# Designs tried in a protein design run: designed miniproteins, single chains, continued (5). Part 45

Each design is a single chain, and the fold is of that chain. pLDDT is the mean over its residues in the fold that is shown.

## One batch from the design tools (miniprotein)

Design m17643
Fold by ESMFold2-Fast:
Structure m17643 (fold): chain A 55 residues (1-55)
Amino acid sequence: SVEEQVRQLQEQHQREVEEFRRDAERQGVPQEEIDRFVATMDAQLQQEIERIREE
């Protein structure tokens, strides 16, 4: 179902965001840059969800 696919995407996204934040913190990336990149990842997820709902 669409609901199931959306949930899987959200769970995958959470894991990727957590991994990205951990790696970025280890590398000393500024918090502001991390937040900007995460916002971009969130926007991409939103587009994917809308595309799946359209189908």
Scores: mean pLDDT 84

Design m17644
Fold by ESMFold2-Fast:
Structure m17644 (fold): chain A 70 residues (1-70)
Amino acid sequence: MEKRLEEAREKMEPGREELEKLAKELKADEESLTFALMQLSIGLVHGEPVEEATKRAIENLLKAAKEQGL
């Protein structure tokens, strides 16, 4: 488990930056960003490809922003 967490951290860093930039553009709440980052981390720990995990986290962040009145 710990080795998978370390690998997930290394692979997460590009996706994390992308999510943070998107959150600023969407004016998303800090909670929405935190939840998206958590989903990305969980996906990577479960062995999902970085692209798929990042895409799903982005989609969830977009849904959260839309629910906030956009």
Scores: mean pLDDT 71

Design m17645
Fold by ESMFold2-Fast:
Structure m17645 (fold): chain A 65 residues (1-65)
Amino acid sequence: MLEELRKLIERARKEGDETTVRLAEAVLAGYENRDEVVIRAALAEARKVGDEELARLAEEVLASL
């Protein structure tokens, strides 16, 4: 889960996908701070922009809290 998030951030940075970087970093920060509201907000935005991989990872993070 966390390793997958970090790999997604690395890939998104190389591709110039700043939206995915920002949202994935928000999910990681929400996990570290146990802030469910931040993770839910990032999940909603990931779904809105069609980032299914990030949405799946955000759901896994929420389930692990």
Scores: mean pLDDT 84

Design m17646
Fold by ESMFold2-Fast:
Structure m17646 (fold): chain A 62 residues (1-62)
Amino acid sequence: DTVEELVKLLFEAKEKGEVSKEEKEKIAELLKKLGADEEVINKILATEDIDELEKLIEDFLS
C-alpha cells in the first residue's frame, strides 16, 4: 500500500529527527504515485524541517 509506505517513511524520519535527500526523493515518488502535483513534490524536496514535511504530507492526504 503506497499510503502505508509513505506513513512508515515519515514515522522513521520523525524517530531519527532528520530526513536525508534520498528519503525525501522516496517520499516524493510515493506522493507522485498518489497523484500529488509538481508544486507539492517541489515543496517536499525543498524542505529541511521534519514538522513541515509532516504537515505537507498530512495536508495532501486530507
Scores: mean pLDDT 80

Design m17647
Fold by ESMFold2-Fast:
Structure m17647 (fold): chain A 58 residues (1-58)
Amino acid sequence: MSEEQRRALREEIRRRLSRKPVWELSREEIEELARRFGVSPLTAKRELVRLALEELAR
């Protein structure tokens, strides 16, 4: 995916994580994010996990 798509997806994930923890994000929400940003559900899940790990490493 493009850098712009990745950035936009990560911003939306970060916004959702501000309202609830990562383990509360359902499979359906991940699939919805994938549809909105034109990526596969697996790609959306990978970005979610990466962002959560980046926050834990701070």
Scores: mean pLDDT 75

Design m17648
Fold by ESMFold2-Fast:
Structure m17648 (fold): chain A 68 residues (1-68)
Amino acid sequence: MVLDTSAWSDEARELFARIVTALVEGHRAGLSVEETRARVDALLATVPAEYQADFRAFADALLAELEA
């Protein structure tokens, strides 16, 4: 998957970085996929509507890779 971040605001880039960090740290800490997903979902709830679809698609795909 490819995300075009060139049009993103600094706030959107910061939120994306936090979501990626939550996914990586959750997996590294040995959290379940469900617990990692809950943390990511909490961050996604703070994402502006214009970025919701892209951020959710990325997070869902990365969570699926962690579950495999």
Scores: mean pLDDT 72

Design m17649
Fold by ESMFold2-Fast:
Structure m17649 (fold): chain A 66 residues (1-66)
Amino acid sequence: SMEELKKRLEEIAKVNSEADKKAREYIQALDNGDEERYQKLKAELDSDPRFEKARLTLEIIERRRQ
């Protein structure tokens, strides 16, 4: 059902909330040329396969809805 899909997406979004914060810091470090911070944040985000897969899934779903 649409309600089940919505609940599942909200759960995925909750898991991705922390990863999204880290991703924003990652982008800021890139823009500022802070290579050390960038590498540390990248490793942190990449180390959790749950965050990477959930983020990609949400991006695909959002693109299809648009």
Scores: mean pLDDT 62

Design m17650
Fold by ESMFold2-Fast:
Structure m17650 (fold): chain A 77 residues (1-77)
Amino acid sequence: SEGEELLAKLQLAVDDNDEESLKKYLVELLRLLVEEPSEEIREALKRLLEMSSLVQEVAEEIYPELSPEQQELLDEL
């Protein structure tokens, strides 16, 4: 699925310390989750946020640029 592909790209960006790719894929994944809610992908993203300080930092940085729906989703993780 698109969500699974984006999660894999996020993990690769974390492993490579690629903040630019991480920002891009995180925004795309949050948009996808708002448009096509998936509990499985949401839980996987939650785990990635819990396990990676880099993902947490990037999420905080992009937060003001997110839509209200994306912000609410991120707050619930």
Scores: mean pLDDT 85

Design m17651
Fold by ESMFold2-Fast:
Structure m17651 (fold): chain A 100 residues (1-100)
Amino acid sequence: MLRLELEATLALARMGVSVLELVEDELSPEAQELLEETRRLIDEATAAAQAGDYERAAELLEEAVEKLRELKELVPEELQPLVDAIIKTLREAARLAREL
């Protein structure tokens, strides 16, 4: 069950990033770059988890959280709750990966 919970949690995080990408034209170039890096890290974490490398997946998810914290300071206040929700989701994914 933990593997399915991890995959579902990663899918939720990817959906959140996709919502931010819908408004990326409203973001600064620096925020757009951080968003792209976050997406890449989540994709790499997903690949690591699929390969059974849960320690690597957790490390990549922690890096994604750090990028999102930087992104939060650069986005409009209206988007900050969404960024916080994605951070919470990625932290849960990292926790699940460490338990596997």
Scores: mean pLDDT 86

Design m17652
Fold by ESMFold2-Fast:
Structure m17652 (fold): chain A 76 residues (1-76)
Amino acid sequence: SKEAGVYYSRGLELKEQKKYQEAIEYFDKAIELSSEDNPLLPTAYFEKMEAYLKLGKTDQAIEYGNKAVELSEKLQ
């Protein structure tokens, strides 16, 4: 949805400001507002992975990185 894109864009702005925890919250909102076939889903999970890496949360980063790859392959 258009609303999912707005939350995603705000998440990117927060990430640029190094507000990684808040960025994750906005990426989660973008994911919640997206349908399963929305091309935004794999990109939102990828950005969530990078934010977790910046926070030193490696296990969570691996989980969401794998989810991003899985969704990207299904949407080809």
Scores: mean pLDDT 86

Design m17653
Fold by ESMFold2-Fast:
Structure m17653 (fold): chain A 69 residues (1-69)
Amino acid sequence: SNAARIAALEAVLAEFGLPAPGPALLALVRQGRYDDAAALLYEIFRPLVGEARAREIAARAREALLSQE
């Protein structure tokens, strides 16, 4: 469900000390656009935390979204 996917995304972001997902990111998740959601996370956080950590955040978020049945 979308609720389970949003909760999984929020949990991943919390693990990295990041705030809850904003409306643009939530819209992509609700539309089933998980790769686009991960790409958006990478672009948002890359200038703040660097490329390697932004890639890790995006990969973990994508995994969490896809693991919800």
Scores: mean pLDDT 83

Design m17654
Fold by ESMFold2-Fast:
Structure m17654 (fold): chain A 50 residues (1-50)
Amino acid sequence: DTLRGLQLLAEERYEEAIRAFERALAGDPDNEVARAMLETARRLLAERRR
C-alpha cells in the first residue's frame, strides 16, 4: 500500500494515493512514511483544486 501510494503520487493521482496511504496506516499505524506521504498527498490535492 505505501509503495502503491508512492506510485500514484508520481502519476499525480492524488485521490487514489490518499486512499492507498490510508490503507497502509490502517495496517501499520507506525508507518511514518505513509503518514508523511498522506499529509503531502492531501496538500497537493488541495493545491490542485485551484
Scores: mean pLDDT 79

Design m17655
Fold by ESMFold2-Fast:
Structure m17655 (fold): chain A 84 residues (1-84)
Amino acid sequence: DKKEQEELLQKAKELVKKAIEAAKRGDLEEAIKYAEEAIKLLRKLKSTRDVDLAIKALEAAITAAKEGDLEKAIEYLEEALKYL
């Protein structure tokens, strides 16, 4: 159902925005949590180039956040948002 796919996409987009806000305040643990939740929702969507690129960017953001690279984490989260 296209409506269910669009609702999942909008919810994932909102979670990415929350991850960016958490990262900007230095809460990398919260940012990782929101990014992981967004990936989980995006994986329920039909595979498209933009969805796949958003997931890869979110995975890169989680890796950067786990390494303590706040600037790179934010950059990858913003890149993911560009594809959503």
Scores: mean pLDDT 88

Design m17656
Fold by ESMFold2-Fast:
Structure m17656 (fold): chain A 61 residues (1-61)
Amino acid sequence: SERIEELRREFEENPSLENALRLLVELSVEILRRIVLGEEVPEELLELEEEVAEKIRELLA
């Protein structure tokens, strides 16, 4: 998804809580959409979601 790649770049350039949350929301929506439609979820999307969630936990600590 072009939107996810754009949000990923923004997060990598500025790993703020706002950018991390925007990326996490979009990743979660895309993963859920694929599950509901019975589509394959790429492992890379799941790994990225875990990385972003970990970063959010660090920023909130």
Scores: mean pLDDT 85

Design m17657
Fold by ESMFold2-Fast:
Structure m17657 (fold): chain A 74 residues (1-74)
Amino acid sequence: SPTQAWIETLEKFVERVEAITRENGGKLSPDVIATLETLIEEAKKRLPTLSKEDQEKVEKLLKRIEGIIERGKA
């Protein structure tokens, strides 16, 4: 389904960003932070349309992205 493809893409993206960010000592450029914040906003708008199971998966991914942003802004 389009939703499952989107969740899979988001999961792979988060894993890649976590790996790259770890190598860079947790620092992020303002442009990268803005991109991640936009992705969080778009994902949050989609949450009410998802199944409960898919909502839990996406919420966990969003928390991981939020953690990356928080460390990158500090």
Scores: mean pLDDT 81

Design m17658
Fold by ESMFold2-Fast:
Order: C-alpha cells, then sequence, then structure tokens
Structure m17658 (fold): chain A 68 residues (1-68)
C-alpha cells in the first residue's frame, strides 16, 4: 500500500528541510509539502489525498518534526 506524508510548514525553507528528513526517515513513497496553510487545512488535504488514492496518509508539522 502506498505511503504519503504531508509536511506542513510556515516557510518554504522549513518545509524543504522537514521534507528531506521525512523522505529519509518516514519510509513514505511520496512527500507533499504544504506551505503557509493551517494545521486544519493540512489535515483536510491529507484526508482528500487518502480518499482519492487509498494510500496510508500521515500529516506532520514541519517545525515540530525538525525538533524531533
Amino acid sequence: MKKILVVRAETEETARRAGELAAERSGADEIVLVVGKSDEEALALGEEIRKKTGAIVGVVDGELFLEL
């Protein structure tokens, strides 16, 4: 089953860094970067992707992810 991770961040720089770490560590097949959206909007996008693709979809806060 396909694994997709949505990474939300306030800035493109944070999104890029978090996305790179997510690609290396999450085992996700695809990374989707979401910049300047709220946590609710990122979660809604993840749910849409899940419904459209049937994939396993995770959503993470990029700022928090970089601190882990």
Scores: mean pLDDT 80

Design m17659
Fold by ESMFold2-Fast:
Structure m17659 (fold): chain A 88 residues (1-88)
Amino acid sequence: QMKSSVTFTKPLSEIKAGQTVAVNGKVVGKVVAVDENYITIQTEGGEERIYLPGYLGDTTTFKKGQTVAIDGEVVGTVGEAPGPVYEP
């Protein structure tokens, strides 16, 4: 199972609660909280987390290469963990 993270091009300290979040041009919700490892967003379906670079989370909602925008400004790109290492 592939896990994803987000590579941010903007410092997390500039991301604030209440800002509008869009993924690949589609508004998905608003920022609720910003932690060291992830951003929590409130979507129409509930709360979801966008994980920081280097922190692997289950982000099935987001796909590698999709852009993350906050208040209309692109602030990052969804990445992916290296595929599952073959273990014999």
Scores: mean pLDDT 63

Design m17660
Fold by ESMFold2-Fast:
Structure m17660 (fold): chain A 70 residues (1-70)
Amino acid sequence: SKDDEIRALGRELGRAVEAGDAEAAVRALRQLHSIDPELARIVGELAIRDARALGHEELAARLEELLKTF
């Protein structure tokens, strides 16, 4: 279901942010945007906040750039 896919992508994004994996985070957020653009923007903003809290500044910058395309 779409709900199962959204939950899986949310977990993948969370793991990528925790690991500082910019490529994985961008892929997960782009896939989420393809399913639910409004949710992707909200979740993306939270991911940027969490990346900064963890000191992953490059990841946060990459996600900010991606969100400008949403």
Scores: mean pLDDT 86

Design m17661
Fold by ESMFold2-Fast:
Structure m17661 (fold): chain A 109 residues (1-109)
Amino acid sequence: GAEELLERAEELLEKAREALERGDLEAALEYLEEALRLLEEALREIETLSGEEARELAERLLELAEEALRLAMEILRRAETREEILRAIGLALRAIGLIFDAELLLKKL
């Protein structure tokens, strides 16, 4: 369910931050890519729900999407290769899309 997807995404975002703190940009990018995939899947599940449960899950999704954006921007700041820069930009754009979609969903709940 959406709650389990959000919990796994949070764990992956924490691993991405730890990898970034170690200077392991490749690991940080891989963890962030997987976290965003889980957040995108969670959004699809939350969109099928209604009421207070949907609101709480959407608020959690928004919080995690904002953390994903912060991580993507920090990776972009440290990126040295064209591939790292483009991957970080792509992940930042995906996070922005999730933030936008979560905020729209919250307006309807």
Scores: mean pLDDT 91

Design m17662
Fold by ESMFold2-Fast:
Structure m17662 (fold): chain A 64 residues (1-64)
Amino acid sequence: MLSQEEIDREVALALTEILTVIALKAGDSPEEALRYVREVLEKHFPDYLEEGLARAEEIIARRA
């Protein structure tokens, strides 16, 4: 059985990927996409902020 912390982490990372891709598809710059992700993670998943931002940066780099 996954712990609540493991579930929250997986949700935070999945949300990060969705938000990053949507922002880039909407025409946002990499900096705007990262700011959007940061604001959402700070409000809802603060414990996963650093890991989430690292994931968003990897997605941006891979799409560039």
Scores: mean pLDDT 81

Design m17663
Fold by ESMFold2-Fast:
Structure m17663 (fold): chain A 61 residues (1-61)
Amino acid sequence: SSRREQEALRRAEERGQEAMRLVQEIRRLAREGHSQAEIARRTGLPEATVRAVLASLEAAE
């Protein structure tokens, strides 16, 4: 159980780091003037997800 817990925590940390990297990439691409559709194509995320992330970033500014 301890090893499974450590494995799950490590996977969660890796996912968190990847998610943060994707958010930073989306922000950078938006600043470079790329459209939501282009960002979705480049990141492999659904356009709706990109739109939600950009809306959250705008609200945080």
Scores: mean pLDDT 76

Design m17664
Fold by ESMFold2-Fast:
Structure m17664 (fold): chain A 57 residues (1-57)
Amino acid sequence: SEALLQLARELAEKAGLSDSFIDRLVALARSLDGASAREISEALNFPLSAVRRALAE
């Protein structure tokens, strides 16, 4: 959960997204807590390999 929130934040910051959009991504990552790596990857539009690494930590 914490790793997913941090990942979503870092991605949004690197992409130069607005604060309101970052908040939405964080809320989405929270609602996906306990979801499979594939579901999280699809929802966040982020590489499956990176999501799997974050979840393994």
Scores: mean pLDDT 64

Design m17665
Fold by ESMFold2-Fast:
Structure m17665 (fold): chain A 95 residues (1-95)
Amino acid sequence: PTPEQVAEALRRAAEVVLEGAKSLGDPVMIEAAQKAAELFREAANAARAGDWDRATSLVQKAFEVVLEGGKKAGKLDEAEEIVSRAVQEMSDTLA
């Protein structure tokens, strides 16, 4: 994939995470999703710059933030489902 295709996949992953957290209506999950979206934005900028190591690290941190938010909120299963949907959206975008 091109850097722009990777950046678009990361933008879509951020949307999935934000929408998933909003659907749950949990303030802890919403805060975690907002932090994860910021990390996805940084990852997209790193991908556009050709810094694939940084982009990969930031994506891993973004998913970790969502899962930690899920643990804090007592909604780990829902957080894991959100992460799985975000990963699927990235895969579909890059196919």
Scores: mean pLDDT 87

Design m17666
Fold by ESMFold2-Fast:
Structure m17666 (fold): chain A 72 residues (1-72)
Amino acid sequence: SMNERVVEEAEEALKKDPNNAMAWYLLGLAYLSQGKYEEAIEAFEKTIELAPDSALAEEARKLLKHAKEQLK
């Protein structure tokens, strides 16, 4: 599926550069769309850790909150 392909591509990018904030963000989006909320939370937290003062981190914080709300 499209989401499986995004996961594989993001994982491959992270093998080359584990500090790739965009790859972590895309991984989070793919997990979120699959209903894998715990995995999405971890990926978005990593995005924020790697690029805390970026627009990417702002979007990751919003999606992180949404994913956490789904686990209640």
Scores: mean pLDDT 86

Design m17667
Fold by ESMFold2-Fast:
Structure m17667 (fold): chain A 72 residues (1-72)
Amino acid sequence: MERRERAIELARRALEAAAAGDLEAAARHDAEVVELVRELIEAGDLESAREVLEAASRLARERAAELEAALA
């Protein structure tokens, strides 16, 4: 699995862990995503880094909408 694909999968797992209330697992997965994005930037692969951040933002927005619906 390429760094980009691994980072996107970890971002998804972080969201799943957070939704389950496992904040420690969520933080661990999130930290690994940050490390992979840093490696992509250091390698000059800004396009892959941007794709990871866009995917993470989309997942975060989906989670926020779900939480807002639950609070309504």
Scores: mean pLDDT 79

Design m17668
Fold by ESMFold2-Fast:
Structure m17668 (fold): chain A 57 residues (1-57)
Amino acid sequence: MSEEEIEKKKEELKKLEKEGVRAVIDGDTARLNEIQKRSKELLEELKKELKLEHFIP
């Protein structure tokens, strides 16, 4: 994927990380679960494109 696409996905991950921290502080389990699911999907996409072997499937 292009460097621009990688940066876009990294930015989304940073956003989800901040939202995840907020969800933990707020005790919002439903929101935390959605954030975790989306973060895992993005990490899988980045793993595929960057060929990160050490990333757990």
Scores: mean pLDDT 74

Design m17669
Fold by ESMFold2-Fast:
Structure m17669 (fold): chain A 80 residues (1-80)
Amino acid sequence: MEKEREELMKKAKELAERIKSDPVVYAALAMRIAELYFEGDEEKAENLRNALKKLLEGKLEEISEEERKVLAEAYEELLK
């Protein structure tokens, strides 16, 4: 459990740095949030939006486990 949380936190930190340095990554995540709303997956869309906001504000410890999982899934899709 702790190792899984640590791995997700490392991915979140890497993503935060990429978002700050690369506006394309931010745009891709914003598009993914819009796609989730369009698909009717409002809860996932809200969790991803909240996670993104907390990443940009440097509030990594405030990101919930659910928000962290949705963020990791979105990031993995963007790497394809």
Scores: mean pLDDT 73

Design m17670
Fold by ESMFold2-Fast:
Structure m17670 (fold): chain A 70 residues (1-70)
Amino acid sequence: SAKEQMEAITKGLIEAVKAGKISAEEAIKLLEEAIEEVRELAERGELDPSTAEAIIEVLEKGKEELEKLK
């Protein structure tokens, strides 16, 4: 599912930060950009609102985890 794919991507991004391949700040920015894209898709009716909310929740939790790495 899209939620599962985003969860895997988010986990990969967190692992990249832990490995020193990307900064926590840059990773947070990427997740914020993804959240805005998901919101836009939902507003355009191209993504179900409940699915969009579930994806945004995954991305927001990823941001919280990344903030702890700063």
Scores: mean pLDDT 84

Design m17671
Fold by ESMFold2-Fast:
Structure m17671 (fold): chain A 92 residues (1-92)
Amino acid sequence: AREDAEKGLELAKKGLEKAMEALKLSKNRKSINLAIAAALTAIGAEFMAEKALELLDKDPNNPIAIELAKQALKDGEEALKLAEEAIEEAKK
């Protein structure tokens, strides 16, 4: 659970950095839309990861914290994927 939240937070931060890079490079609508989607997904994943870590510090078996940690990991992975797609579109 804690490892999922920590990994989700790491991926969310990387996704946001890459989304911002794509926004600076892109002049086409598709890349801009992907970068915005990546940024919003990353922000949500970061919030969920931080909340999961806070709850896990109080109770490592908290089922809500475990669920938030798993969701943060999934959303962090998606954010990074969308940001990478945005960068590839920006190069076209």
Scores: mean pLDDT 85

Design m17672
Fold by ESMFold2-Fast:
Structure m17672 (fold): chain A 56 residues (1-56)
Amino acid sequence: MALEELDAETLYLAGKIAFQEGDYETAIRYFERALELDPEFEEAKELLEKAKKALE
């Protein structure tokens, strides 16, 4: 899957799936990409913070 061709919502959903699987590093990457496309995406911002706190 090419990350550059995805919209912010699709990236957020991919990150949410990774977050639920405990893959916080992958979740952070998807949420950062979603926020790059839509900086006001509050749900992505909230889960990004939670994923970062889950890493050490």
Scores: mean pLDDT 78

Design m17673
Fold by ESMFold2-Fast:
Structure m17673 (fold): chain A 95 residues (1-95)
Amino acid sequence: MKELARESLERTEEAVKALEEELPEILERARKLAEEGKKKEALRLLAVRASAAGILKVAAEFAGELAGEEERAEEIVERMDKIIEELDKLAKEIE
């Protein structure tokens, strides 16, 4: 069980890393959509990405508890919270 949970936590961390790397492009795309008057489309893009980050956060918390690697899970959760915060900040600017 712990082995599978550890593997799940590792996969979640890779997904977090990928989302962190994509974040600048996501933010730029949303800003361009808003500039073109496609405000609802921009907000939808940000909402979809924030939802994905939220799912990964929950997955990390469960995997960390089962693997006994709560500190690693906490770091992943904190990284996800920063992504969500950045997406929410831009969403408020667009609204």
Scores: mean pLDDT 84

Design m17674
Fold by ESMFold2-Fast:
Structure m17674 (fold): chain A 64 residues (1-64)
Amino acid sequence: SLSQEQIDAQVLALVEEARRAYEAGDFARAEQLLKEAAWLAGELNASEATRQEITREARRLFPP
């Protein structure tokens, strides 16, 4: 089984990919990667801090 650290690292890797896609101008891929990160965080029970990081990054890159 995955440790909490390994779970959080996998989820945060997707958030980092989303940030890089956004910086490259691929906004559709950035949004898709953030949705994937959120789904994976739920699936694997990522930490609260990791879930908050997803929310923060989503709001930063795609403000309401």
Scores: mean pLDDT 88

Design m17675
Fold by ESMFold2-Fast:
Structure m17675 (fold): chain A 88 residues (1-88)
Amino acid sequence: AVEEVRRKRYEELIKKWAEEGYTLGQRLLEMIKQGKEDEAYRIVEGLEEAKIFFEALLESGIDPEQLTAAYDALRAKRNAELEAEAKK
């Protein structure tokens, strides 16, 4: 399922951030070890959504119509990638 693929990607991303020495990665990995895995993944999900919004802002020049179109396109691309991986 898409959710299973997303969780696996978030787990791999958290481990990568921790391995690279990022404080956030280390804290999120600790949350997983404490059984707060859902909370850790929710934080990563929030960061990914914020990244999509930021990329949309960079592409649109803060024009509201272009911002909406860019945000929707980037989000659709992310969702399509997750669905494609879930089908493998």
Scores: mean pLDDT 78

Design m17676
Fold by ESMFold2-Fast:
Order: structure tokens, then C-alpha cells, then sequence
Structure m17676 (fold): chain A 59 residues (1-59)
């Protein structure tokens, strides 16, 4: 569904904004906790992008 794709794209935008915030924090005060959160967000964004591509393939 095109509406589902649009909602997923909006979710990705929000996650990318959070990722940018965490990267800025990491640049000032690097911690293992921040790095782990960044790594998880990056993987989540990648998964959602792949899921969108899969949905486009079925439409």
C-alpha cells in the first residue's frame, strides 16, 4: 500500500533526525552506550528501507 510506504518513510525521517542528534552527542562525548544506540538505529533504518523496497516490488 502507498499509504504504508508513506508512513514508513515518515518513520525513517524521525529515526534519521534522532540518529543525527546521537552522532552530534557522540562527537562531543563518545560513550559505548551512545555508539550502541547509533548502531541499532542505523540497522533499524536499513531494515525499514529494505522493507519499503520489498513493498514496492509487490505493488
Amino acid sequence: SMEEIKKLEETIKKLQARLDELRAQLAVNPTPELQAEIDRLEKTIEFLKEYIEALKKKS
Scores: mean pLDDT 86

Design m17677
Fold by ESMFold2-Fast:
Structure m17677 (fold): chain A 62 residues (1-62)
Amino acid sequence: SALAEAARRDLELAEELLAQGQGAAASTAFWHARKLAEKAGDEELARRAEEGLRRGQAASLA
């Protein structure tokens, strides 16, 4: 679905931001990806985004 594709793109962007040390920005992108994945009904994508959100929040001051 278009929502799942958007969630996947946001997840990819969030991973790139996290790799660059942009924890706060990555957390926001992971949060958006999770919201889109939940709306799309893609449980696996939502779980990946939730895990990313936890990692981003832990790194948000880095």
Scores: mean pLDDT 83

Design m17678
Fold by ESMFold2-Fast:
Structure m17678 (fold): chain A 78 residues (1-78)
Amino acid sequence: SEEEKAREILEKARKEIQDVVDRATAAGSPEALEQARREIARIVGKAVDELSKLSPELRDRAMAELGRLLQEAFARLT
């Protein structure tokens, strides 16, 4: 279902973002943190493209959740 697709897209993005943040915070260097921000932007962009193909209701809810994941990730990198 489209609901399941939205969940899969969000879970994949969450996992990839979490892995990037964990590696960057473990490294602790300004270079690693900056690289992580760029990698997260790539992950989010791909997720946005995939979510844009879903129905408006599912897309809007999933996009809001993706936005929350992004905000939390960037907060952890500052």
Scores: mean pLDDT 86

Design m17679
Fold by ESMFold2-Fast:
Structure m17679 (fold): chain A 115 residues (1-115)
Amino acid sequence: SEAREAAERAREAAEEARKGAKSGDAKKAAEAAGRAAGAAGDAADAALRSGDPEEAREAARAAGEASEAAVEAAKQAMKSAGKDRKVISRAAGAAVGASGAGWAAHRAAGLPGEG
């Protein structure tokens, strides 16, 4: 199923983002953050489209995990980027994308939101 596959990809991307955050390499951390943010968005979308409530909850949970890992990797990338505008831009984009995916994951999980 799309939801199960997206959940698996989101968890793999979260693990790579955690490794990137610990790498001390700003470019690697920013790239891993971007991949995790994208995978989180895909998992949140798959959760919203799933006709199976259990698969939807699992994909939403995986999206939340990947969005959290993406934000941390983006934070570490920005801390280590110095004046590298491309790394800063990619990390900022990943953080914005991860925030959106995290919100979508909360909606998919049936949690109350502020609109």
Scores: mean pLDDT 84

Design m17680
Fold by ESMFold2-Fast:
Structure m17680 (fold): chain A 70 residues (1-70)
Amino acid sequence: SEVIVRVAVRDTGVSEEEAAKMSAEEFTEAVREAKKYIEKGKYEEAVEVLMKKGLSREDAEKVLEVLKAR
């Protein structure tokens, strides 16, 4: 699922520069933290976790939608 999420982020139009900015390990950690907040209904905190890893708010919201659609 983590590999699928990374591929989906690229397919959702997240900039290649933003996607390349995060190592696979850092992205996996960010997704893991975001999922914990999503399961608790804390969507704003999930977006904030992704933004702290260097994603824009718009890109973080796209990742959130992918994670909600799992």
Scores: mean pLDDT 66

